# Designed miniproteins, single chains, continued (4), part 18

Each design is a single chain, and the fold is of that chain. pLDDT is the mean over its residues in the fold that is shown.

## One batch from the design tools (miniprotein)

Design m12594
Fold by ESMFold2-Fast:
Structure m12594 (fold): chain A 68 residues (1-68)
Amino acid sequence: MEKVPEEELEKYKKKAEELLKKVKEGQGTRIDEIEAKLLLEGVSEHDAVLHAVGEVIREIGDEVDKEL
């Protein structure tokens, strides 16, 4: 169960902005992009990374299976 205090949300926002800047400048990865989006949605840093990796794996799988 997610219990994110307001101070932690501000920390997530700052990290997300840094990750999004890297992606915009061509220095970031797809994982960084998804992690930043999850951090902005209030997902914890640990869970955001795990979910971002899982989403990238799913996207790769969906792309392979999209037109068989």
Scores: mean pLDDT 74

Design m12595
Fold by ESMFold2-Fast:
Structure m12595 (fold): chain A 66 residues (1-66)
Amino acid sequence: SKEIGEIEEKIKELEERLRRMEATLAKARQNGSSQETLDAMEEEIARVKEEIRELKDRLERLKKEA
């Protein structure tokens, strides 16, 4: 369905964004960024992970209805 395809594309985009964010966090840690900066980046990563989880749960429900 159109909705399934849109959710799958959104998940892929978010997973790619998450990968880049985690790489940026690792680099920030190596470069001696402040703990405040690292904590803020970790909070943003956690929010993206939650959005991916919610979308995957929705995708699973939609596939069961098909």
Scores: mean pLDDT 86

Design m12596
Fold by ESMFold2-Fast:
Structure m12596 (fold): chain A 97 residues (1-97)
Amino acid sequence: AEFSVEVELEEGDVLIAKVTGSPPPTLRWFVDGEEKGTVATGTYGDTTYSVLFVTPEMAGKHTVTVRVSGAPGTYTVELRKGGDLDAEPIASATVTV
């Protein structure tokens, strides 16, 4: 399953995906359809956090996609820009794998 949003990126920003659901999914990040490797992912309980670190070449307005895969399940995805997990998500969706 995939979740996409158009977002303005600045060098040094982070995008944080909070994915709630079990079992823990595999998360992959894409910017304009290109997979990005500047990623850190961790799971605690039924919540998986994945952070995309924005590099200089990612700056500007782009479509960011989070691919949710793994065991079949329903996952809630919340995407935030910046390091504040209490901030309002810039996008959210429920996805089924």
Scores: mean pLDDT 78

Design m12597
Fold by ESMFold2-Fast:
Structure m12597 (fold): chain A 67 residues (1-67)
Amino acid sequence: MKDKYKEFLKKLSELAPELRPELIEWARKHTKNKSDEERVEFWTKRLKEIAKKYGEDFLKYLEEQLK
């Protein structure tokens, strides 16, 4: 796992701990068949939907981490 993707998951776990089990399960299923970029892009859209419930600051944070 690239440092960028690992750091992203760490920060997500701190900001939204309830998402951690879903992210781990998703990453496990897609680990061998996807690049780090594909993994990040695949679930960023899903996370943006959830991030709206946490507020716009969290959404902005996610978009910056995924650039």
Scores: mean pLDDT 59

Design m12598
Fold by ESMFold2-Fast:
Structure m12598 (fold): chain A 95 residues (1-95)
Amino acid sequence: SKDQLLQLLGNVQDYVNDAVSSTDPSQRDKYLQQAIDTIRETARLLESLGLTDLSQQLLELAKKMEEALKNNDYKGFREYFDQALGLMMQAIDLV
């Protein structure tokens, strides 16, 4: 539902904000991983709603974000994150 998507969007933004506010690299990376995990949860919800193309795009972005995080590529992470937010907002408009 739209309310579930709005909650997941809020959770993803909260995790990234917590990561940015963290001075501990280990805690930062845990928050960023939680954001990736929440994006994957969102993709599963979109699949259940019949939004298969958006679900697949979001899963591809989650994979790219995870690879960027493993390489300490925070710029690449941010670019993929911004794209994921756009897709999540698009999905909210479609439901």
Scores: mean pLDDT 89

Design m12599
Fold by ESMFold2-Fast:
Formats: sequence, C-alpha cells, structure tokens
Structure m12599 (fold): chain A 68 residues (1-68)
Amino acid sequence: MKEDAEKGAEAAKEVKDSAAGARAAAYGTSLSSMLNGNEEEGKKMAREAADAKTGEEAAEYAIRGAQA
C-alpha cells in the first residue's frame, strides 16, 4: 500500500509537466464556473494554469481558481 502511494506520487511527477497540467487547468475552469457562477473568472484562472511551465504550478493555479 505505501509502495503503491509512492509509485503514484512518482508517476504524477513524471506527467505533471504535460497532460496533468492541462487536465488540472480544465478541472479548475469547470469548478470555478460552478462555484462562483463567474465563467469569465474561471476561464482566466484556467488560462493562467495552462500557461504554467510545470504541471505542479498548473495544478496549484487551477485549485486556487476553483476555490476563488
């Protein structure tokens, strides 16, 4: 179980600079739009997440957008 969690974290790091960043941006847009009812703000946050150089940064921007 712990080894599976470590493998999962390692796999996430491997894809964080590509597909994971794009998915995080899309998720952030959808969630921000649903929670705030402000589609323009959601799109802005997703754009910033997509522009992040790493998937980790993109995920953080997407999460912030969803919580905003």
Scores: mean pLDDT 54

Design m12600
Fold by ESMFold2-Fast:
Structure m12600 (fold): chain A 86 residues (1-86)
Amino acid sequence: MSDDELNDAALVTAAAAVGVAASKMEDPEEAARIAKEAVEKVVEKSKSLEAARLAAEAIVDAIAKAHPEAAEEVRRHAEELLARKE
């Protein structure tokens, strides 16, 4: 595994952890805010579009059960950011 591959794997893992933390928030708006910030950071720092997409998906999946409306908002935000990188 190269340093870039290791970095991308670490970003996906960290993104999943932040998504889980956001899912524990009582306020759906606060959950969406934390998740959007995490998506913005992983899209910025990822060395590949695939890693950025996987990290964003992990965040959305983590909050979807607790805050489905927040998950949809974060998913739309992630698609916008990923489209700008393509």
Scores: mean pLDDT 78

Design m12601
Fold by ESMFold2-Fast:
Structure m12601 (fold): chain A 92 residues (1-92)
Amino acid sequence: ETLAIGVRPDDTVEQIEAAWERARAEGVLLVIGGLSDDPEVREAKIRIFEEAVRRLLDEGRLTPEAYEKILALLRSPQPDLTGALEVLREAL
């Protein structure tokens, strides 16, 4: 069973970074809930998501095709975190 640490839309950058460090230490998937209206929080969530999927790619748990699809959704002019999470869930 994959344990996930959730990040809420209203979390601060510091709370998001703390959640990511915990997810890394515990070897679990970080789940990022929604986009924040705060650009700094939004950018931090996207960065952490990109780092998490890169780690999954490096561990052989994610295909290059799924990785590129997730990055395209995260790096679009209108980032789609929900779509990126759906691709990740289907790829695992």
Scores: mean pLDDT 67

Design m12602
Fold by ESMFold2-Fast:
Structure m12602 (fold): chain A 81 residues (1-81)
Amino acid sequence: SNEELLALLEKARELIEKETDKEFIITLMGILAHEFRERGEFEIAEILEKARDEALKETDPEKVKEIALKGLEESIELLKK
């Protein structure tokens, strides 16, 4: 359900807000993108995949976090429509 998917994004946002480890953030974003793709939420999967790819190019952990959080916020907004 959309409620379950929204809960996954909200939980991921909370986890990323507390962490600055790039590997953890990238891995979590990849897992979420895969889960959304498997559930047929292709637009959100693409947003999460794009955020992951952009974060992979960054060397600053804070910038990695910003990119991931932006992708999660965009995904949450799309799900609430």
Scores: mean pLDDT 85

Design m12603
Fold by ESMFold2-Fast:
Structure m12603 (fold): chain A 61 residues (1-61)
Amino acid sequence: MELREEILSLVSDEAKEYFEEIVKKITDPETLERLLELLKQGKFSEVNEIIRKIKETGSAE
């Protein structure tokens, strides 16, 4: 999916492995689109909050 690729292009090389695992767990396109927009805006606290919730609830799959 283009959304996952765009998200990975916006993160630092150090964070790519971490984000690659996270975006694989996100099956909802709206959540992926929201992450992309937050990363484009530099809202890393909001991005981390979404990631935290995904880790707590597991995969939507």
Scores: mean pLDDT 73

Design m12604
Fold by ESMFold2-Fast:
Structure m12604 (fold): chain A 67 residues (1-67)
Amino acid sequence: MEIERKLAQKEAAKGVLEVALDTIKHWLENPELVSPEAAEELRKAIPEIEEAIEELEKEIERLRKEL
């Protein structure tokens, strides 16, 4: 079923982004792991990743309602 495949793909993409977000937050909590310049760029990336996760959650909810 096409909807089930799309749902699985979006859930997988969300999982990858959640792992990336967790990794970035871990690096920012451990300043020895990243340069100050890298840390600043990572802080800027957080809201973009969070927005992408929220968008995927909305799409997942939409697809689940169509099942």
Scores: mean pLDDT 81

Design m12605
Fold by ESMFold2-Fast:
Structure m12605 (fold): chain A 93 residues (1-93)
Amino acid sequence: SVSDVLARIQQITDEIQTLADKARQAAANGDLDTARQYLEQMEELLREGRDLVRQLDALGASRDDRLTATKMMFAMLANLVEARTLVRQMEKA
């Protein structure tokens, strides 16, 4: 159902936030290999999130539900970009 898909997108969004926090902590500790592993996990989850958003369109989700999913997608992307940027900055230092 649309509700089940939205719940899964929310779960993925929360997981990406947690992984972003872990990536930042690993980078701050100088553990760039662990930070990169968390970034890879975030990218995998983002691919799942994209697939779920496409499923909402196929299910005929309401405009409000699609807007909610879109906002969650932007939050996922923002977390990934911020964490990736920090890791790359730490690699250059």
Scores: mean pLDDT 87

Design m12606
Fold by ESMFold2-Fast:
Structure m12606 (fold): chain A 83 residues (1-83)
Amino acid sequence: SMEDLLKQREEGTKKALEYANLGVKYAKEGNLDKAQEYALLAARYFDGAMMMVGISKAFGREKLSKEDIEEIYKLVKKAYEKL
């Protein structure tokens, strides 16, 4: 239903933002392995929340740069702000 879809979008986006924040924090600390792990989790939760966005498809097969991790954070944060 539309209610289930809206709830999935809200819950998935909240979790995606939580993981994206961790990705950015670890990237700033120079822990790129943990940063990539959390950024990929953020991308997967965001894709699950958004039917039109394939962020995990774009980034999930490649080693993420700090710039990629920040881009994922910005995309997820914008989606959260629209809730």
Scores: mean pLDDT 76

Design m12607
Fold by ESMFold2-Fast:
Structure m12607 (fold): chain A 73 residues (1-73)
Amino acid sequence: GMAEAIRKQGDELVAQLEALVKQGTSQKNILQAIGYILRMMGMRIDARLRGDKEAEEVADEYLKRMMELFKQM
């Protein structure tokens, strides 16, 4: 289902964002982090447009985790 697809992609995006945080703060890493966050935001919007409340809530949880990681940059 859509929620499972978002979990899989979300885990990959979080892992990529965690790797950027470990590499250190640079303009390139900040822009890449923004790109990952925007991809998750797109998935959240798609879930809302489809009326998939479970998928929207899953995307919201990943966005919260990604924003907490982004604050460390």
Scores: mean pLDDT 90

Design m12608
Fold by ESMFold2-Fast:
Structure m12608 (fold): chain A 69 residues (1-69)
Amino acid sequence: SLEEKLQELADRLRELARQVPLPEAVAEAQQRLDGVLATLSPEEQARLRREWLRILGEVQQEYMDEQAS
């Protein structure tokens, strides 16, 4: 399901962000996302992109909160 794929991408991004700089983690996760998008309809692509932007915002906020405290 899209939910499971999104969760896998989110978990991978968070795991990578603990091991490499955030921009590098995002780039690797984005590459995986592009592979998933290639298998989807335009409607599903729009939903996946929207949910992915939400996840990116959450991970970026988590990173900023860690640096601010």
Scores: mean pLDDT 80

Design m12609
Fold by ESMFold2-Fast:
Order: C-alpha cells, then structure tokens, then sequence
Structure m12609 (fold): chain A 59 residues (1-59)
C-alpha cells in the first residue's frame, strides 16, 4: 500500500484519539483503506473518516 508501517501506526493512534469508541477491528480497516486508497469503512465518526481521507491524499 501507499502508507509505510510507521504512517499506518501514526494514523491508527490519531483515529483512536479522534474517536476512542472505535474497535481495534474498525481502526485496522480504516488504516487498510487509507493504505490502498479505498473508501473508509462504515461505522467511523466524521472526524475519524476525515483522517482516513486526508491520509489517502498525503502520499
């Protein structure tokens, strides 16, 4: 994917900070979506979704 392991970990931490209610499974799916340029998974807050979209654009 387009994200490094370090970038993926940083995104996961930002997602947890933006929405602490997210499950580890949702965070993992969101990081994967950002890495491959896919649509963010359902169930994300608006703030968490925005982080995934931003990560997809910042290559």
Amino acid sequence: GSLSSEEGRALAERLREADPSLSDDLVDKAVTAASVGAEPPAGLSEAARALVVEARRNR
Scores: mean pLDDT 77

Design m12610
Fold by ESMFold2-Fast:
Structure m12610 (fold): chain A 86 residues (1-86)
Amino acid sequence: SMAEEEGRIAEEIVRMREEAARLEALGKQDPATREELLARARELRERADEMYASMSESGQTGFETYLAIAEAERRREEEARRRALE
């Protein structure tokens, strides 16, 4: 179904953006590989943006809702982890 296809696209967008962020973080730590890692991160972000643009309006809205929920969950987990260390 289209919903299942848009779900797979959403998961792939998230994976590409997470990998791009990882490469950007590594580039900040190692000047020797910075240019290569930032170039790869840029390519991944461009691919993710293209995939997002290919989604339907409802698919984009659903994806934005998914991202908001995922961010809220990450913040809650971070707070719980901090409390566990206190």
Scores: mean pLDDT 81

Design m12611
Fold by ESMFold2-Fast:
Structure m12611 (fold): chain A 73 residues (1-73)
Amino acid sequence: DPVREELEKAAAEDLESLLSKISPEFIEDFGKKFSDKYLDELRALGESVPEEVYKEHVRIMGAIIAKARELGY
């Protein structure tokens, strides 16, 4: 998934300043609920995901993963 990894990195960097304004507790709770749901959705969709939807999923996942790492996930 080189394209996905590149987009996740870019998305995390783009949203870094925004995430700094959100409480860690909020991101932790959101990350737990969202990561499982999004992973299942991406697995189900495979290559059928429209580019815009794929970019949005990668952006959200990248931001959540980056914040989860900060919280020691």
Scores: mean pLDDT 54

Design m12612
Fold by ESMFold2-Fast:
Structure m12612 (fold): chain A 55 residues (1-55)
Amino acid sequence: EERKKRAEELRRRAELAQQAGDDIASTYPDKAEEYRKQADETVERLRGEAERLLA
């Protein structure tokens, strides 16, 4: 099940992207909303790709 393994990797990358976005947002509070929005967009894209692989 190569698709399942790839989906798991994409979900892991999404978690890392969210964590990185939160870390950057906490470091630069004046731009926190922009960094979180970028992280949310990346997370949504990666999770969407994972769901498409499992569909």
Scores: mean pLDDT 81

Design m12613
Fold by ESMFold2-Fast:
Structure m12613 (fold): chain A 100 residues (1-100)
Amino acid sequence: MDPLETAAQQAALEAARRAIDEGAKRVEFSRLTPEGIAVEGKAEISDDGTVRATGRAVNLEDGEAAEVSLTLRPDEWAEPVLTRRGPVKELPEPFERIEH
């Protein structure tokens, strides 16, 4: 399995879970893994309870990235979908932001 795709999927799921568990309108985070992968997750909850989440993983050694998207409706579970795979021009800096 592609480790960047896996990391991006886990970031999207973590952001979605944080948004649901905390009742937050929006969750964003970025972190660096011990393996040198920069991971970003974002999730937003709409007024109808729909959760939209994205994940991105960037290998800092070669600049390759994977991006995934996830949409969860209150009555439907969906799996993250790979939306992009390839190099990035800018490397992300780690941060965390949660909006309630």
Scores: mean pLDDT 75

Design m12614
Fold by ESMFold2-Fast:
Structure m12614 (fold): chain A 87 residues (1-87)
Amino acid sequence: SKEQKEKDAKELLKYFEKVLELIDKGASKEEVVKFIDELIKEAKEKNYSQNVINALQIAKEVVRQSLEAGRIWLEYAIEELKKYLEE
């Protein structure tokens, strides 16, 4: 539903902003990956949708391959989520 997609987008926006903030503070790839694993655990404990968990897993894989690619991907994803929530 549109309401569920809006909830997922709000939850993802908060998580992605936290990950990006950690990267901007100079965290290592290993620290960022570990942090995303903690967010995945939290999302599961809070019974967030599988879409939220899947998006966090994608973010983790991008970061694992390249911290810089992860930063760029997160910046783009955050911008798209903000645009979606403004409409």
Scores: mean pLDDT 88

Design m12615
Fold by ESMFold2-Fast:
Structure m12615 (fold): chain A 68 residues (1-68)
Amino acid sequence: MEPSFSEQVLALIREWTEIVDQLSDDEKEAVLHTLDLLVQTVNQEEKDEKKVAEINKAAEELKKKLAE
């Protein structure tokens, strides 16, 4: 069973959140840029409002940590 795009994005955000303290400033910038593109795609294509809300919440939490 192949995970949906939204499920893959959520898993990736959670993985990045676990390692964020180990990232360099350049890596944090790259993650932030990629995260923004992935979240935009989810907001445009995903029809499950609960998945959209969960991904946006996870992304906001990660963005706060990336800004530290």
Scores: mean pLDDT 81

Design m12616
Fold by ESMFold2-Fast:
Structure m12616 (fold): chain A 65 residues (1-65)
Amino acid sequence: MAEAEALKEQGEEAILAGDTETGRALYQQAVDLLRQAGDTARADEVEAQMQRLLARADEDRALLA
């Protein structure tokens, strides 16, 4: 779904900008839309991407602070 892709991209931009709360919410909306569409494999991939971005952001802050 183009809408789920747009939400994922917006969520990624928010996380990279340091707004992890907004990024999580946008990613969650993308995941929910994919699951509602029955695309659970894609939803799982998007969720994994979100977790990886959040973990990287947290690691970068912890290591550089």
Scores: mean pLDDT 78

Design m12617
Fold by ESMFold2-Fast:
Structure m12617 (fold): chain A 99 residues (1-99)
Amino acid sequence: MSEEELEEAKEYGKKMPEELLLYILKEVSKFKSIQEDSLAKLLAAAIHNPERSEEFIEALAEFLSKLKNEKLKELARELIEESEYLSEEDKERLLKALE
């Protein structure tokens, strides 16, 4: 996946309804073989969405806690740390989920 595609995913995340991303996060957990690039785009979109509900942050933390791919974990950590939309408390919770 290119840096340009990742930046597009971040911008898409800012515009996507929370309900749609929440649905995608919950559905992805049902599948064992999602491509790395697709998961990276989902992470970029989800983490860069502004003003998320508690339910969304809980679903994202659960998703991150089940993530086994080290490259995706590193990407998620970087995305969480650079996010201007996540509160400090939400960042700490999501980073802890990656441990």
Scores: mean pLDDT 76

Design m12618
Fold by ESMFold2-Fast:
Formats: sequence, structure tokens, C-alpha cells
Structure m12618 (fold): chain A 100 residues (1-100)
Amino acid sequence: SKEEQRKKALEELDKAGREARKKLEELINKYGKTKEVILEIAKEFLKRVLEIVKKYLPDLEEKVKEMVKETLKKLEAAESPEEAERIFNQGLMEIVMLVL
């Protein structure tokens, strides 16, 4: 059912988010909290988000693709790691709210 597909998407998004947070912490411990580290993890995670949406919620693929593209644009323009982290968190929140 569509509700089961949405539930599976949210479960996979949560798992991907937990894995991304662990990898981000590992890279910060190795290289420091830089914009480049945040951008690397954000790019990988947002690519995974698109794959999950395409698999379970294909009707939302185009909208999520646009949201991911705009989030990545803002991330590349960020002037600090703190700004990049805020932009990434906001973009993720908007995608999760769309999937709910």
C-alpha cells in the first residue's frame, strides 16, 4: 500500500540519517569541523535520500530532486561550517515533512 511504502521510506531515511551522522562524526574527528567535511557527507546523504524516494515514493521524486538541488546550491555557497550544518538540517527537515 502507499502507506506501507511511506513507512518504509521513513525507516530507510532514518537509517541513512543515523549512518550519515556517524560518518560525519568520524570525519570531524579526523579532519576537523570544516565546510568541506559537511558538504561531502551532505552530498552523499542527499544522493541516498533521492534513491530512497525513487524506490518507495516515485510520485515525489521530481519535487525531492529539486529540493536536493537547491539545498546543495545553498551548501556550496555557505561561508562557514555552522551555516552549512544549518542549511543541511533545514533541507533535510523540509524533505522529511514532504514525505510525511
Scores: mean pLDDT 86

Design m12619
Fold by ESMFold2-Fast:
Structure m12619 (fold): chain A 74 residues (1-74)
Amino acid sequence: VPVTVLSEEEKKELDELEQPAKREALAILSDPSLSDEEKRARIREITLALLERMKAKFPHLAEHFDLREARVLA
């Protein structure tokens, strides 16, 4: 798989995918009704879902996202 430099359009699309996940994670972190364990589990789910969406949209970067997913699962 070739290593590529992200275009401005690709960076914008990645940022657009990350922004809703970041907002959801911040809402979870600030929710007093959730335990620390529940917050951690939910954020992990959001991160894994985000990485899957990124791999689907940018298959040429799949190896990079797979490494990030492995770190989340560790």
Scores: mean pLDDT 74

Design m12620
Fold by ESMFold2-Fast:
Structure m12620 (fold): chain A 70 residues (1-70)
Amino acid sequence: MEEEIKKLRKELNKILDEIDAVGTDEQRLKVGEILYKLSVELRKYRNDPSKQLEVLKKAIEELKKILEEA
């Protein structure tokens, strides 16, 4: 699980870098909303690695959709 969480965090950061490079202001606002929700969920489940893994996967999926929509 720790290795999987590390991989997901790296993937998350890579997607964020891509959105920062090519995204619009509107997309950056959407990213902010997703990151806020992610931070709340990660804090709620800080003692549950399995749930943190699920929450990170969902956030990455949402960010990928934003990136695909231009």
Scores: mean pLDDT 79

Design m12621
Fold by ESMFold2-Fast:
Structure m12621 (fold): chain A 68 residues (1-68)
Amino acid sequence: MPSLEEQLVELTRLLTEDMLARGASREQILEVVRNLVAWYAREAQLSPEEAARLLELAERVAEEVVAA
């Protein structure tokens, strides 16, 4: 059952792969990912705990793709 978190994981993976293929640095990728999560959390009116959890999840996914 695809949750919003599962969708965010897949989108973050695809975005990170595309950015790496274009020669983006780890720092550039993390900045884009952080900004995306911050925007989503604000628009969806997430609690601070939910926003922090999504940010950590997205950053971990991006770091794993970069390390692969």
Scores: mean pLDDT 80

Design m12622
Fold by ESMFold2-Fast:
Structure m12622 (fold): chain A 87 residues (1-87)
Amino acid sequence: MEELKRLAREVLEARDRARAGADYFRNVLKDDALAAVLEAVADWLEALARGEGVGEKYGHLSPVELARLAVRRARDVIAAAEAAAAA
């Protein structure tokens, strides 16, 4: 129970960070392409947290496994975006 709560919080925190990053890239750096990627990640994380749109590919995974996958993928995308911005 506590682990599922923690993972759900991490998914929502990752969503909020992705949205903040998208706003920064779009409005400060004027990088619409990077902003769009982060917005898509945020929308996907929100849908996942609500249990929407996951049935076909991920319906066999438990909510905990699905949340772990979402957090890992979000971290990888954010890390890749940060690396690209630093280059």
Scores: mean pLDDT 66

Design m12623
Fold by ESMFold2-Fast:
Structure m12623 (fold): chain A 69 residues (1-69)
Amino acid sequence: SDEATRRHVIGVLDREIGNLDTQIKTTTDKYKQAKANGDTKTANDLKKKINDLTGRKTALTNRRADLLA
């Protein structure tokens, strides 16, 4: 039962990490476009969002790693 619970939680984390990867990619694409257009304010706001999303992904990845240890 413990192993089945761990597998289920890992599956949930994998979906959450995947969603964050999609958001990071989309936000990074917008960031690159804002930089190319000289929109410094939008680029700075998007960079902050990328940093936040990356931090969330790191936390979930660490939690996933702990479950596999």
Scores: mean pLDDT 90

Design m12624
Fold by ESMFold2-Fast:
Structure m12624 (fold): chain A 55 residues (1-55)
Amino acid sequence: NPKMSQDNCAAEAIVRLSDCGQPVDGAFAKKLCEEVDVRSATCAELIAAAEKLRA
């Protein structure tokens, strides 16, 4: 996202992953926004993307 939509996505990712039992920091959340659409992703998809980023 060319304007601050990535910050909004990162904030959403932090909340969604915390709800899924997997809290993350803002830098990791920004990386997740590059890999997956956080708003439409399920908890399983968010966790899978997070595991992929850790590998």
Scores: mean pLDDT 75

Design m12625
Fold by ESMFold2-Fast:
Structure m12625 (fold): chain A 55 residues (1-55)
Amino acid sequence: EKEVLFSPGNNKELVGGENLVLHLLKDPSKNFKSPLNDFVAEDKDELLAHLGVAK
């Protein structure tokens, strides 16, 4: 993906975060099409937890 579902503040999570987040974002249209598309994370934990990466 060219841009992310979660934006500017959370992009560092992809860079210094989990590989799973990157994997999901590369194919969000087939890997998952859930609330993530409407979801806007305010915290890293929120985003990762929503994706099912961090708990």
Scores: mean pLDDT 44

Design m12626
Fold by ESMFold2-Fast:
Parts: C-alpha cells; sequence; structure tokens
Structure m12626 (fold): chain A 73 residues (1-73)
C-alpha cells in the first residue's frame, strides 16, 4: 500500500507540474507553493505509515488539480 500511495503521489506531482506550466507567472508561483506544501505533507504521512490520512490528502489534492484543470479548459 505504501508503494501504491507513493506512485499516486508521483502521478499527482507530474499532473501539478503540467498544470502549473499553463498558468500565468503570478498565479503559477502561488499555486506552486500550495501544491508543494501539500505534496510534502502527503509524502511525510506516507513515510510515517499514516497511510489512511495520506490517501485522504491525495484525494483532496487530486480534486484540487481536477478543479484547476477544468478552470483552464
Amino acid sequence: RERELLERLEELRARAEALLARLPAELREAFRRRVEGLLEQIEKLIREGKLEEAEERLEKLRAELDGLEAALA
């Protein structure tokens, strides 16, 4: 399960970077800082074995990325 969550984290990181590249510079930096903080928190939860909390945070991040993607469409 830890490996699966780390794979999901890397997938969301890649999605976030692709979406950030599409934003204007001023919005990109603010969103990048927010996303980096969330990714770091999730990775810490995975490393600490708090896998259920990590999964919940991954789903929240996915939803935020889905929302940003929809706003850019």
Scores: mean pLDDT 80

Design m12627
Fold by ESMFold2-Fast:
Structure m12627 (fold): chain A 91 residues (1-91)
Amino acid sequence: MEERLKEWLEILEKAYKEGKVPEMTRDELDEVVDLLYEAGLITEKQREAIREVADEKGVDAAARFLIALYRSKGKFSDKEIEAIKENLIKK
């Protein structure tokens, strides 16, 4: 479990530094958000918001949201999370 979290943190850091969005499957997205939540790096509300974006707009949009959370070091308020989610879901 700890090794898998470290692997994902390295992927997220590389993507952040390079201005890229990591390519991932839905299963990989669900894995990473669960690991981040269990480690206390994101809130349950943030995890739910990422999954909702994945359900509505697909994994690529959810991965962009995940990178935005990583850039913020997870320090978004619930209001900011809702605003980002709505903006990503909005056509």
Scores: mean pLDDT 74

Design m12628
Fold by ESMFold2-Fast:
Structure m12628 (fold): chain A 79 residues (1-79)
Amino acid sequence: MKEYQEKLKKAILESLEELKKEADEEDKEYLEELKKKVEAASLEDILKVVGTSLLEHPELLKKLDELVQKKGEELQKSL
């Protein structure tokens, strides 16, 4: 399942970049720090880091989940 884990990490990082482009300055700074934490985390820790960090920002968690879902669907349509 390394392939699935690599795909998930890439989808999360790309989704954070998309959120950062549309976010205000406060959320953009928060998303940039979260992105750094995700990049530094082991693959098993990524979901825990993302989930724990976004518990304080449920709207950002919802937007991230929607973007990750969208990227998963785009990958399926490209196949």
Scores: mean pLDDT 71

Design m12629
Fold by ESMFold2-Fast:
Structure m12629 (fold): chain A 80 residues (1-80)
Amino acid sequence: SAEHRRLEEEIRKLLEEAEKVLKELMAKTDDPEKLKELGELARRLSRLAAEALEMIKAGAPLSEVREVLREMKRLLEELK
């Protein structure tokens, strides 16, 4: 549906923005522990994005896809 396409686009855009922010933070960080934490966050965001996209393919309710998207947005906000 159009709504599923819109959510798919929003998920992709959010992941792209998160990758940009993470890349900038990693470039500014000399601490190996912080680099590890940022890497783990990047993997977590990628897994959530993949999960949401699979939910869309499976025809999951929009409300359930939106919950995963909200979690992704929450994680991105924690970087600020």
Scores: mean pLDDT 83

Design m12630
Fold by ESMFold2-Fast:
Structure m12630 (fold): chain A 61 residues (1-61)
Amino acid sequence: MPLEELQKEIDEALGRMIAQVLILENPEASAEELIALFEERYPDASETIKKAAIETIRARV
C-alpha cells in the first residue's frame, strides 16, 4: 500500500474519533456548534481530518 493511502486512512480515522469525542462531551450541542468547536481546537488539522470530522458531526443531525 502506498504511504499516502495509509496516511489518508489514519487521518480519516482520527477525524471520526475526534468528532465522536466532541459529540460525547457536548451531547446538547448543534452540528454547527460542534464544527465551530472542532475548527477552534484543531485549526492545523489536515483537510482529510477536517472532512472526516465534519461529515461525522453532520451525520448526527
Scores: mean pLDDT 80

